Designed miniproteins, single chains, continued (4). Designs and how they scored, part 62

Each design is a single chain, and the fold is of that chain. pLDDT is the mean over its residues in the fold that is shown.

## One batch from the design tools (miniprotein)

Design m14281
Fold by ESMFold2-Fast:
Structure m14281 (fold): chain A 65 residues (1-65)
Amino acid sequence: GATVVITAASDYTAKTPDELSMKKGEKIVAEVLGTVDENTVRIRLLDTGEVKLLDGSHVKGVGGP
């Protein structure tokens, strides 16, 4: 998948172990593995190698590769 930089728009606390927690303004470098639905993307965190679900409604910027 493509490597992207995701910028959090707001604080978000994961409701399940599969979700990614974010802080407003946090930049997350991740590999996009695929789209789950219109608002949810499966990503791999480059720091840990963990696979997480990202809710697009809580992000404001996704950089290119």
Scores: mean pLDDT 74

Design m14282
Fold by ESMFold2-Fast:
Structure m14282 (fold): chain A 67 residues (1-67)
Amino acid sequence: MKSAAELDRLEESELRAQLYMAALAGDDEKYAELAKQLGINESAEELKEKLERAVAAGREAARELAA
């Protein structure tokens, strides 16, 4: 049985992944559509900057672990 909560969780996770990718890619049209669906008021540029900083920190940590 598909519960509403289970369906919402799957759809939200997929929309969030697409939102993050759109922000990182600078796809403002896709970001605006997804942000409206998720109720996010942050601009694509603001979210992209935050995500790029987090990704850069993660890459440095991953390289340190591989050393």
Scores: mean pLDDT 70

Design m14283
Fold by ESMFold2-Fast:
Structure m14283 (fold): chain A 59 residues (1-59)
Amino acid sequence: AERAARVQALRAERDALEAHYTKLSNEKKKEDPVKGFETQAIGDSARRALDAEAAAVAA
């Protein structure tokens, strides 16, 4: 089904985004811990938005 493919694509995008922001926040934490935690919070927010979109598409 088209919806199932869309949900899978959104989950893959979420996983890639999580990996990207985890790497970026770790690099930022080495320079400035505060900026690293801010970057992690932005990544967490974006990931939650993609999770919500995937849930809405699946509903």
Scores: mean pLDDT 78

Design m14284
Fold by ESMFold2-Fast:
Structure m14284 (fold): chain A 86 residues (1-86)
Amino acid sequence: SLRDRIKAMRKRLLTKAEEAGLEDTATFIEQLTLVLLDALDRGTLAETAAAIIAELEALKPYLSPEEQAIWDELIEELEALRDEAA
């Protein structure tokens, strides 16, 4: 299910962020997960994921290479969620 995919994404990326010592990235992943779960419940997951992808792409150049690697995986997961929810 889309809910299980969101939960799996959170567990995987949160673990990577924590192992890398990226506390701000870990906090961001937790907050993003709550936004995505709320959007899923409202039936707005596809447009919410698309909007978040646009914001992440705009901010990505200002991050460290280590942060960018996790954000690239996050964008890929969000693209899959967007496409499945459409």
Scores: mean pLDDT 87

Design m14285
Fold by ESMFold2-Fast:
Structure m14285 (fold): chain A 75 residues (1-75)
Amino acid sequence: TEEARELIKQGEEAFKAGDYEKAMELYKQAYELGDPELQAEALRNLGKVYQSQGDLDKAIELYQKAAELEREAAA
């Protein structure tokens, strides 16, 4: 949805500003809206936040889940 795209955009802005807590919240909200095309994007961005905080195990989990969703959504 347009709402999910907007949440991802806001999360990216928060991440660039160094507000990791806000970025995680926005990406999780985007994921929960259930837009299949944007769920993988939200998970990748969430993984990027965890990676930046040094939580590499969680980042890898999120990147793998995002890749799986992208394969499932591919035509």
Scores: mean pLDDT 82

Design m14286
Fold by ESMFold2-Fast:
Structure m14286 (fold): chain A 69 residues (1-69)
Amino acid sequence: SLEEVAELIEEAAVRMVLGESLEAAARYLQRRLEELGIRVPLEAIKRELRKVVAGEISGREAAERLLSL
């Protein structure tokens, strides 16, 4: 669901705030999305995670963008 994807994006963003690299957080998120049957390019995940961590978009907006690919 959109809500489930948004929660996973927020989790990945928190991992980055706690010191995890963009690469590691993005790969973690990609794996979690694949477990839900959602296949998204790593580069798209990285772009949206950067924006969420920077406070430019919400996790919900990032989820909507990733699910529209």
Scores: mean pLDDT 87

Design m14287
Fold by ESMFold2-Fast:
Formats: C-alpha cells, structure tokens, sequence
Structure m14287 (fold): chain A 98 residues (1-98)
C-alpha cells in the first residue's frame, strides 16, 4: 500500500506539472495512470477496512479531479476521478461508524 500511495503522489505531481506546461497529452497519460493506481489503492484500503487509507486515497483522487476540472483537459477522466474519490470518502465514513 505505501508504495502505491507514493506512486500516486508522484503521478499527481507529474500531472500538475504537465498541465502547468500545457502538455495535455502527457497530462492525460499521467491522469489515466493515477486513476488506475488510485482505484487499486481504494480496493486494497477497502479490503483492509482502513478508513485512514481510504481518506488518503480520496484526497489524491480529489486533487486529480480538481486539476482536470480546472484545466478542462479531459472531463470524462475528471468525472471518473471524482466518482472514485466520493466512493472512498463514503466507505471511510461508513467504516468509522462500524
């Protein structure tokens, strides 16, 4: 899990840089990979029933969604990231209530 969170963090940073530089093709590639890693991290955190990890995953996916929404690079990827972020937040809250 820690290695997936580190990879996700680096991908978010790379996505932000690509958008800042106007390299939208590279931004889309990083966004797709970040969402994929985020999905894997979400599934693992859910399997582990760990609300803290689910919140951390949600925070990265929310940042991906925010970056894509504000830049307009890929609205469908933005929606996908937002959906997974909401799912992770919901699952974290549900687990805390036990």
Amino acid sequence: MEEKLEELKKLVEQLEEAIKNGDFETAIRYAKKAIEVGEEAFMEARRERNPDLLREVAEYLEKIADLLEKSGVDPELAKQARRFAEGARYEAERLEKE
Scores: mean pLDDT 85

Design m14288
Fold by ESMFold2-Fast:
Structure m14288 (fold): chain A 117 residues (1-117)
Amino acid sequence: SISLVESGGGTFKEGGSVTLSSKYSGFDFKEADIGWYREAPGEPLRLIASISADGKTKRYDESVKGRATISVDYAKKTSYLDLKNLKVEDTATYYSFVFTKDGRLAFGQGVKVTVTA
């Protein structure tokens, strides 16, 4: 019943920027925390950015802090992850997620980002 459809992946140059998006359906945004995980080569799955159900609390992993911005267009039911000053180490599969107040956790299929020197 929950669906997350991601876009914005591809190959990017070091020092550039990327905007990833996820279009959500099957839940109420007022009842869910949403955000992004990534899985980089040789690294565990890691939470990189999240926004609380009320939109007031944003959290960022230290690896992207100061470079990442998470936002939500509530009318479009779409979240965005903007990542600037790209590093080769940002090469990863990025997964949007939702965690509802009633305990449901869902992930998107993953979108690949490759950063070249």
Scores: mean pLDDT 88

Design m14289
Fold by ESMFold2-Fast:
Structure m14289 (fold): chain A 55 residues (1-55)
Amino acid sequence: MPLSNEELVQFVREFGAAESDPDKRQAFTYAVDLLRREGSATREKLEALAAELRA
């Protein structure tokens, strides 16, 4: 089931906040920014990542 954009942003922020590696945190920040700019392509990538982390 697809997450809303707000749910994806919250998920990425929570995951990024728990990440100790600053480079990975910056990558998650860029992913959120790309979702706002590019839309569906970045959304699909974030949903795939979320599905893997839930498994």
Scores: mean pLDDT 62

Design m14290
Fold by ESMFold2-Fast:
Structure m14290 (fold): chain A 82 residues (1-82)
Amino acid sequence: MLPAEEAIKKAEEYIKKAEEALAAGKAREAFEYAKKALEYAMEALKVADKEQVPRAVGLAIRAIGLRIEARLLDPSIPIEEI
């Protein structure tokens, strides 16, 4: 497993990529980036200290929101991937 800080940084990177993909109208790419962001945020939560937990939780919530936004833009994205 990555250290919590590295996992948090990766989650932030993928959230940024998901936001950029949504802005470009690339719903499927945005969904995949948001999915990766959630994976890293959940990994961070497994090893996070008390100070890092709120950051990791916030990133997980944001990633979930981006996945929903991507699916609203492209309804062909399966519900089971959310």
Scores: mean pLDDT 80

Design m14291
Fold by ESMFold2-Fast:
Structure m14291 (fold): chain A 88 residues (1-88)
Amino acid sequence: MKSTEELLRTTLEYQKSNGILLLAAHLALNAARAFLAANRDKLTPEEIATIEAKIAAVEAALADPSTTDQELIDAVIAMLLAVLKAAS
C-alpha cells in the first residue's frame, strides 16, 4: 500500500506540474465510477459504501474552488486505494 500510494502521489504531482491535475482527477473519478458500476454485484455492501464515500469526497473537492492541489491529490489517492482494495 505505501509503495502504491507513493507511485500514485508522484504521478498526480507530475500531472500537476504539467497543468493537468484537474483533468487527471476527473479521469480518475470517472474510472472509479465505471469500476463501481461494472462490479457493484460482486462487491460487499461495505466495499460499495467505502468507494461511494471516497467518490463523494473527490466530487466535493472538485466542486469546492477553495480546495488545494494537495487536498485534491489526497482525495484522489484515497479513492483509488479503496478501488484497488476492493479489486483484490
Scores: mean pLDDT 84

Design m14292
Fold by ESMFold2-Fast:
Structure m14292 (fold): chain A 73 residues (1-73)
Amino acid sequence: TVISARNLGKETLYIEYKPGEKALVVKGSGIIQFSDGTVREVKAGEELAPDYAARALKSIVNPGEEIGLFEKL
């Protein structure tokens, strides 16, 4: 499953994913806040191995561009 976050002028987007799922940043970049309060900048080509829910705070580089996250089981 592809989960997409687009910069629509919102400061926070919530993206929930399960332990063991992989999230790949397909396009653009953004700031993601994780459920432990950690804030991290993510860029295209990075893999996230989420063990917890994440919140997309904002796309910081590509207004109107997608940050694509692929859910893999």
Scores: mean pLDDT 49

Design m14293
Fold by ESMFold2-Fast:
Structure m14293 (fold): chain A 70 residues (1-70)
Amino acid sequence: GLSQFDSDERAVPALILGLKDPNQDVRLAAAESLGKIGSQRAVEALKKALEKETDEGVKLAIKRSLEKIK
């Protein structure tokens, strides 16, 4: 939609919570979505999630998201 950017930014707090989800697929989707949005608000949460993450696919998604935001 024409307001996609504003809509995606409104999702950032929910996606940050998704990074802490017990389900690895939810964490992966949250990390990828935060990278696509490119929100600076997510940088600290992504860094903290990376420190606690054990799944290699989710770690890679978080690293890619941090690279996209910069």
Scores: mean pLDDT 77

Design m14294
Fold by ESMFold2-Fast:
Structure m14294 (fold): chain A 102 residues (1-102)
Amino acid sequence: QAEEELLAMRQKHLELVLKELESSADKTAVAKQFLEGFEEVLKHSNQDLRVQAVKDLKNLVKKLDPETLSKVLPEVIPLLIKALEDPNEDVRNAALDTLSTI
């Protein structure tokens, strides 16, 4: 229940961030703010939360223009490296899939 609520809240937050990116004059700041906390989520004991975090990251990078993406890569790449070292195969596969979109 709490985990289901957290997943729903994360999905809603991503939708709001993607909408804010469409209207924001500072897309880099919006993206960096969204990336804050991802390291904590990737260390969570719930593997489904970690898989969803990496999928959210993929959705974010797909929506960024090349200039904004290049400015946030220093934050994105370390998160993907951590996900590639995850003991769960689905988390690692999601990270590889995300890297293929960069």
Scores: mean pLDDT 79

Design m14295
Fold by ESMFold2-Fast:
Structure m14295 (fold): chain A 91 residues (1-91)
Amino acid sequence: SSLLEEALRLLEEARELAKKGEDERAFELAMEAIRLAKEAYRDDPEVRLELEILEGMLRIAYGLSKVTGESMGKIMAKVIERIRRLVEEAK
């Protein structure tokens, strides 16, 4: 799936940005990847639920970055890696 390939590419890019402390850019790319993954897994309610949970975790991490003024990039990178693995392993 071209959607799945693009989602994985965006997740890898987002993870590297998060590791560099570029939280906003990492969040934007990861959210776009989640949108594409939800579209690709439209007919898989279990994968979609897991994506929703991981999206929630990513939103919380980014929200903490905004409230504290401190980078949550290390936490965001771990969440993004979990999303990447879910997307890859679900086929």
Scores: mean pLDDT 88

Design m14296
Fold by ESMFold2-Fast:
Structure m14296 (fold): chain A 69 residues (1-69)
Amino acid sequence: SMEEAKALFLHTLEVLEEEDPDLAKRILEALKEDPEKAAELLGEKLSEYLGISKEGALKAAREMIEAYL
């Protein structure tokens, strides 16, 4: 659901602020100017964290960002 996707996005940002604050900042800055770039940055990290395909991670990242915006 949109609510679950938004919650997952917010939780992921909290984790990133602790583990990779520079990436968290880059994603937040990209959200204002280029949401697709934000999705790419988030997708790369999600692929690493979840051990899923880059394609699957990018799709998930796009859904999370759409739910947040």
Scores: mean pLDDT 83

Design m14297
Fold by ESMFold2-Fast:
Structure m14297 (fold): chain A 68 residues (1-68)
Amino acid sequence: EREEAIELMREAADHEIREGLEKGLSVEEIKERVRTVIEALAEAYKDVVSEEEAEEILEEKIREIEEL
């Protein structure tokens, strides 16, 4: 389901942000981890989530990281 795939992408990105902060990773390292997980999920769910939608979620999460 498209909505479930989108929610999974957001939850996975949030998990990487929290884990990165707990480990004391740099902002750049956290961004790379978030990009990697969203790209992997976008490929896995490419039949229900467009590349444009996945990129929008990625941009949203990168913006959140930059505001930390």
Scores: mean pLDDT 82

Design m14298
Fold by ESMFold2-Fast:
Structure m14298 (fold): chain A 100 residues (1-100)
Amino acid sequence: MRYSVSVQLLVKSDVPPEELARAAEEGAKRGVEEAGGKVLEVKGIATPTAQGWSVTVTLIVESERPKRDLAKAAEEGAVRGAEEAGAEVLQSSAAAVEVE
C-alpha cells in the first residue's frame, strides 16, 4: 500500500534552513526504510518562527506495515537527523494517510 507521511518539527538551531531541512529529510527517509518502508519521494522545508524553525517533511512511502508504525519511524528519524545536524527539537508530530 502507499502512504503519504507528514512530519512536523519545531526546532531551535543555528544551522542554515536548507541544511536543517535536508538533515530532517534524510533522517525521516532512513527511519522509514529501517522500519521496512520503501520511500518513493521525500520533500522538506524549513520556515522561520519566533522560537526557531518549523520543519515540515513529506514522504510518499510504499509498505505493507501499519501507517502508524511508518509515521512513528519517520518522526523519530527526522528528529534524529535534525539533532545530528546540531538542532534542538522542541516539538515533533507525524501522521500517515493511505493514498492511491
Scores: mean pLDDT 86

Design m14299
Fold by ESMFold2-Fast:
Structure m14299 (fold): chain A 64 residues (1-64)
Amino acid sequence: DEAMQRAGELAAEGRYREAAEVFLRLAEENPEQRPAAVLALRALAAATGDPEIAAQAEELRAKL
């Protein structure tokens, strides 16, 4: 998935919040991708310690 690849590139550049936005948009446009987006956001939150990304992951998980 091109969106997943782009998010990975942003994360590799240290642009973690932009990467999180790509995952959130992917889940919003493609509901079937929500589980993958939740896992990606959780991994990003764990890697960064960013409480905003952690909150986004949990909010999205609640919609599964």
Scores: mean pLDDT 80

Design m14300
Fold by ESMFold2-Fast:
Structure m14300 (fold): chain A 101 residues (1-101)
Amino acid sequence: MEKILEELLEAAKELAKDRKQSDLSPEQLEELKKEYEEAVKILLENLSEEELKELAKALRENDSDRISELLQRVGKEKGEEVRDKLREAIVTILQYAASQV
């Protein structure tokens, strides 16, 4: 599990390298870190190890269609509210990864 989360964060950082982020204040970075920790928890509670690997690969390949397909599958299995939480969690992880590059 720990290795998969590391692969997912590294994939998000690679995707973020080509995108300029506005400089965040130290206070905003602390808030984003807390949001990132909650986002990781949401992913772990709602995605299997196999689904986390699929997400990491999709992020590394910048494959938005595969991410959308994964979210649609989870929405069908676990409900629309879970799908929406996962979408927000992925966005938060990408924002945090961008702040670490």
Scores: mean pLDDT 77

Design m14301
Fold by ESMFold2-Fast:
Structure m14301 (fold): chain A 64 residues (1-64)
Amino acid sequence: MEDELFKKATELYKQAKKAYEQGDYKKAAELAQQSAKIASQVPLLSGLAEDSQQLAKEAEKKAK
């Protein structure tokens, strides 16, 4: 079960970064928020949870 969450959180973060690079800040924020929520449930992914939260905040700022 944790392996599935690990893969999903990592893929969402990768997709969020791609959306951010493409200028789709709303999508980047949504994907990064989803990644952060899943990563926060996996102790091994605490760093990814922080990175995803930071990306979501930056994307939200640019989406305004």
Scores: mean pLDDT 81

Design m14302
Fold by ESMFold2-Fast:
Structure m14302 (fold): chain A 90 residues (1-90)
Amino acid sequence: NADLVKQSADNALKAVPGSLAEADRILEEARKLGDDETAAWVERTRQRIVELAKEIEANKDDPEKAFDATVSYALAEIELAIARVELERR
C-alpha cells in the first residue's frame, strides 16, 4: 500500500530532528567518558541518518525506494539505542 509507505516515510522524516539530537547527546556522553569506539560508531550512524533522510525525501513518489530507506532509518535508530545501552553500562 503506497499510502502506508508514504505515511511511514513522513513519520520517519518527522522523527529525524529528534534522532539527530539524540545522536548528538550520545556523542557528547561518549566523548566525556573517553569511549572513542562508541563515539566513532554514533558519528557514522548520525551521518547515515542525514543521508537516509535525504533519500526518503528524494524518493517520496517511489514507494519501494522510500520503504527501503525508511527501513534503513529504523535500523539506524536501533543502532543509536544500542550505543545508549553501551554507555549506560559504564
Scores: mean pLDDT 84

Design m14303
Fold by ESMFold2-Fast:
Structure m14303 (fold): chain A 76 residues (1-76)
Amino acid sequence: MSPSLKELSPKLQQEVLDEFARIGRRGHDREWSGLEVVQEMKKVVEEKKKKTKDKKDQESLQKMIDQLTQQGKALS
């Protein structure tokens, strides 16, 4: 699991895990590249960050965005 995911509140952690599982299933069904999967995960994390008001959760979500951005650069 992403190191930053463990730092999220339990509710937000579950929401992110559910979204990532859904992206993985859609990526398999639609034959997405690894880059496309990472881009969709990044969009989900950015939307969760915009909706959360908890400062610690915002910082943990930002770390996840940074990690996904680096993965995207490595895959492009």
Scores: mean pLDDT 79

Design m14304
Fold by ESMFold2-Fast:
Structure m14304 (fold): chain A 58 residues (1-58)
Amino acid sequence: AAEAAAQARAGAIGDRYLPVVKEAHRLMTEDGISPEEVARLAREAREKGVPLSEVYAA
């Protein structure tokens, strides 16, 4: 089973992702950005291998 490797990756991603997600969520609630637009940006960020904030700033 690859669960130990998946947990290690999730931990590393979580430590980096959680603060960024919290900040993006705060901006979403303040700026009124739709969840659908955030999902599109997140998909693009994932395909490019960059953080969401980098795609959002482009």
Scores: mean pLDDT 62

Design m14305
Fold by ESMFold2-Fast:
Structure m14305 (fold): chain A 57 residues (1-57)
Amino acid sequence: MLYRALEDYEARNDLELSLKKGDILEVLADLGPAYVVAKSLKTGKIGFVPKSVLEPV
C-alpha cells in the first residue's frame, strides 16, 4: 500500500529511513503502534519509518 511522507524525517539509526516531505513509500510490514517497514520509491531503500510521519495515498 502506498503512503506519503507528511514531513521531513532524519533517520536516528542505520535501520531507519530518512524522508523528505512528499516522498512516496510502499509499506511492506506493520510493526505495531509506532513503526512500519517501508520501501522508498525514490531511492529503493528499505527501513523503519514512524507511522506518525505517513499518510495513505
Scores: mean pLDDT 82

Design m14306
Fold by ESMFold2-Fast:
Structure m14306 (fold): chain A 57 residues (1-57)
Amino acid sequence: EEEKKKITKVAEDSLPLYSTPELQELAREALKKYPGVTDPELTRKLGREIAERVRAL
């Protein structure tokens, strides 16, 4: 549970990096793909996916 909250918080902290509603929605979709993950690889994948969405700017 605590690990899940920690990972989710990291992803949520990344949301402020997205200024447009569209980018925020993409970030939420990435969160839904990896709900409650505790695996370090899945955590990195989530962060990378969000970063790639931002790079598409």
Scores: mean pLDDT 56

Design m14307
Fold by ESMFold2-Fast:
Structure m14307 (fold): chain A 70 residues (1-70)
Amino acid sequence: SIEDELAELEKKRDELEKEINTLSARYRQAVAAGAPKEEIRRLALEMADKVLEYINTLLKIRELKRQLEA
């Protein structure tokens, strides 16, 4: 059902938030420790990829909620 799909997407959203928070913490720690620029860039790109996945998940949630209201 749309409701079941929505519940799974909301779970995925919460999991992605945790992953982004972990990557954000690793990024901040690397910057504070003076890690090589290549390492900092890699962490930033990994975080960017997860943020994009998060945004796409939010867009799907919004579309399903719109369908439930129609």
Scores: mean pLDDT 88

Design m14308
Fold by ESMFold2-Fast:
Parts: sequence; C-alpha cells; structure tokens
Structure m14308 (fold): chain A 68 residues (1-68)
Amino acid sequence: SLQEKIKEVLEEEMRLGVEEVDLAVKLVINKKTDKKKAEEYEEKLKEIQERIKKVREELERLREELAA
C-alpha cells in the first residue's frame, strides 16, 4: 500500500538524518586537527545530503499520489 511505502521512505529518511548528524559532528571535531579526515567527512556529508534530497522528493511524490 501507499501508506506502507511512505512509512518505509520515512524510516529511511530518519536513518539518513542520524548519519548526517554523526558526520557533521565528526567534521566539526576534526576540522582544526585533521584536515584529511575533515575533507573525507565533508564528501560523505554531501553524499548523504544528496540521498536525503532524493528520499524527500520520493516522499513528496508518494504523498501527492496518496492525496490524489
């Protein structure tokens, strides 16, 4: 059902959000002490943010389909 799909997508968004927070914290901690690690965390953070954007776009599509 659409409701089950929405739930699964929301759960994925929540998991990605937790990972985003973890990466952001690691970036802040390493920013002044380890430039290489900070750059690696910046790249991972960008990747996770792009995934979150796609998941949110999918969620919006599913919500529109449910409303129709």
Scores: mean pLDDT 84

Design m14309
Fold by ESMFold2-Fast:
Structure m14309 (fold): chain A 55 residues (1-55)
Amino acid sequence: MMELIEKVVELKAKLKGMTEREKAQVFSSLGILAAAGMSKEELEKMIKELEEKLK
């Protein structure tokens, strides 16, 4: 769980060019997936993919 929080913080730094609304939408989507029972590993993979796309 701690790694997910750290990944979210890193993702916020990568999203500097996005609006606050766009950032909120990305994090909201991740929250919905977590609430739907998505595993920690799947969430980490999605966060990494988002980080790569934003480079």
Scores: mean pLDDT 65

Design m14310
Fold by ESMFold2-Fast:
Structure m14310 (fold): chain A 87 residues (1-87)
Amino acid sequence: SVADRALKLLDEAIEKTTDPKVKAQLESLKKLAEEMLAAGTPEAVVVHATRQLLRDYLAENPDYDPETKELLEELIEELERLYEEAL
């Protein structure tokens, strides 16, 4: 499913993240996504919420190192593709 692919992308980002703060934020986002899915939230809404929270997080942390910014930007782009597929 689109949601399963989104959760896998989050897992891959968590594994690649070296910053403990960013790792904790991504783990929190994954937990939120899983809770929304368990509550019966439509997959497109879950993916949309996840990518918007990532965008907000990136915008609020302009001083992040380039590797962290690139990782989050790539994750957002992949989630945007999944969101379009879910529509």
Scores: mean pLDDT 83

Design m14311
Fold by ESMFold2-Fast:
Structure m14311 (fold): chain A 86 residues (1-86)
Amino acid sequence: MKVVVRLEGASVGQTLRALGGAVSAMLDGGKLESKVEGDTHTFTVEGASEKGKEAVIAGARGVASGGGTLEIREEGDTLTLTVRAP
């Protein structure tokens, strides 16, 4: 499946946490692409395994913890995680 993480207003440390999840998915056979636009970082993993998907979700939840928000949307073969940092 395809997993997309969009980080809005994240610190360097929060961005690295989300990147860690995306890299774990890449190492488990996924293809990682990254994009930066102003205050928004987007990580896309194509061909993510179930383990890779869980790693990406765990990273996103960690970034949202402490007063941020996490919105999860699934459409067909694409899982999109939108994270707003606290």
Scores: mean pLDDT 79

Design m14312
Fold by ESMFold2-Fast:
Structure m14312 (fold): chain A 106 residues (1-106)
Amino acid sequence: KVVLEAPWRAASGASGALSSEPALLRVAHDATLEVTTSSVSGMEGFRATRETVAARATPAGEVTVTADVPLEKGKKNVISVTVRRRGAPEVAEPAVAYAGHATYES
């Protein structure tokens, strides 16, 4: 299991650390959180899973989210977290995004 670390970081070139504790995010109210996990194995291709987790915003616009992300041992795992605002159009850009890489080594 992998839990995103607080504080939340802006997408463009920023990445956060992974921890076992719940992540604290600052998002727009009524946002939804999409967690995407993929593992890459050279030319063999990749396996991706997508999980949507509802985010609960406080009056201060802060939410705490725990996302359990499946990881494959021996492969590079990519974790992408995208926050989407409610009422945005279908091609809406996420308010913030987090991208992290986890390598399972033995």
Scores: mean pLDDT 38

Design m14313
Fold by ESMFold2-Fast:
Structure m14313 (fold): chain A 94 residues (1-94)
Amino acid sequence: SELEELEREIEEAIKRGDKEKLLELLERLEELAEKLEVEILKAAVEKNKEALEEKVRELERLRELAQRILDYGKETGDEELIEKATRVLFLLGV
């Protein structure tokens, strides 16, 4: 699963203190959020309840991943990580 791989990459980057990788992963989360918004809209228009419920669960998972990076940024006092993660969470509707 792409989301399981992303979670692993985030935890590994946090463990290493790899800020550059965390910023890259936030960009990937933003791209996935934009793609998922289109897929949610399509499922809603097509009245596909099962697809809509699945895509909403994926959206919640992306929020959890972005929140993990935000929490790390707050723990380390990294203003750039805090700002970028907050922006991604805002785009995810948090």
Scores: mean pLDDT 87

Design m14314
Fold by ESMFold2-Fast:
Structure m14314 (fold): chain A 60 residues (1-60)
Amino acid sequence: HMTKEQLRELLKEAGLSDEEIEEVLKAWDTGDIDARTAEILRRIGRYWVEKNKIPRTVTF
């Protein structure tokens, strides 16, 4: 389980503004993800994967 603190750090490293970070954290905290938050998460996920080069290849 990823902590809120870790998520905040990842968002900051991805280059998000403090306001965008707070919006994502709020949605993560409440568990209600709006379309806007989903788009932000998608962009972050892509940036994070490329930057950290995490081996996420799942074998079919």
Scores: mean pLDDT 65

Design m14315
Fold by ESMFold2-Fast:
Structure m14315 (fold): chain A 88 residues (1-88)
Amino acid sequence: MEEELEEEIRRAEEEKRRAEEEAEKHREEMKEALKGEPKKSMIEMSTHSLFAAAHTAEAIIAERRRERLREELERLRREEEERRRRLE
């Protein structure tokens, strides 16, 4: 059970990392677009801004999932410790 939760936490951390990396890439593309022709640059900036926002939201969702899983793992560890203490 703990190993399964640790695996799920690791997956959530990986999802957050990928989403943050994608958001950061789009932010860099926005900076690059600022160096171009104004009309074309604005379209590219708008597109990359939307993708950056979407991936930022994905990272927030993954972070909240990770926090919940960590809290659950911590509770299980406390319950296991209390169980051992009672048996001894």
Scores: mean pLDDT 77

Design m14316
Fold by ESMFold2-Fast:
Structure m14316 (fold): chain A 62 residues (1-62)
Amino acid sequence: SLVEEIKKILEEQFPKAIEEAVKLGYDREEVEKRLKELIEGLIKKLKEASEEEKERALEAAK
């Protein structure tokens, strides 16, 4: 699914984003916590949007 593909991309980029932020002087643990919260929020929103999209497609097929 699109949600699973996006999740995989975010998880693969997660370590790179942390390393970039650490290079800019941010604390590793703080960046990791914030990115985790952001990713969880995005995944939740994508799942909700995906469910609404499916319902809309089903209505259009009637």
Scores: mean pLDDT 74

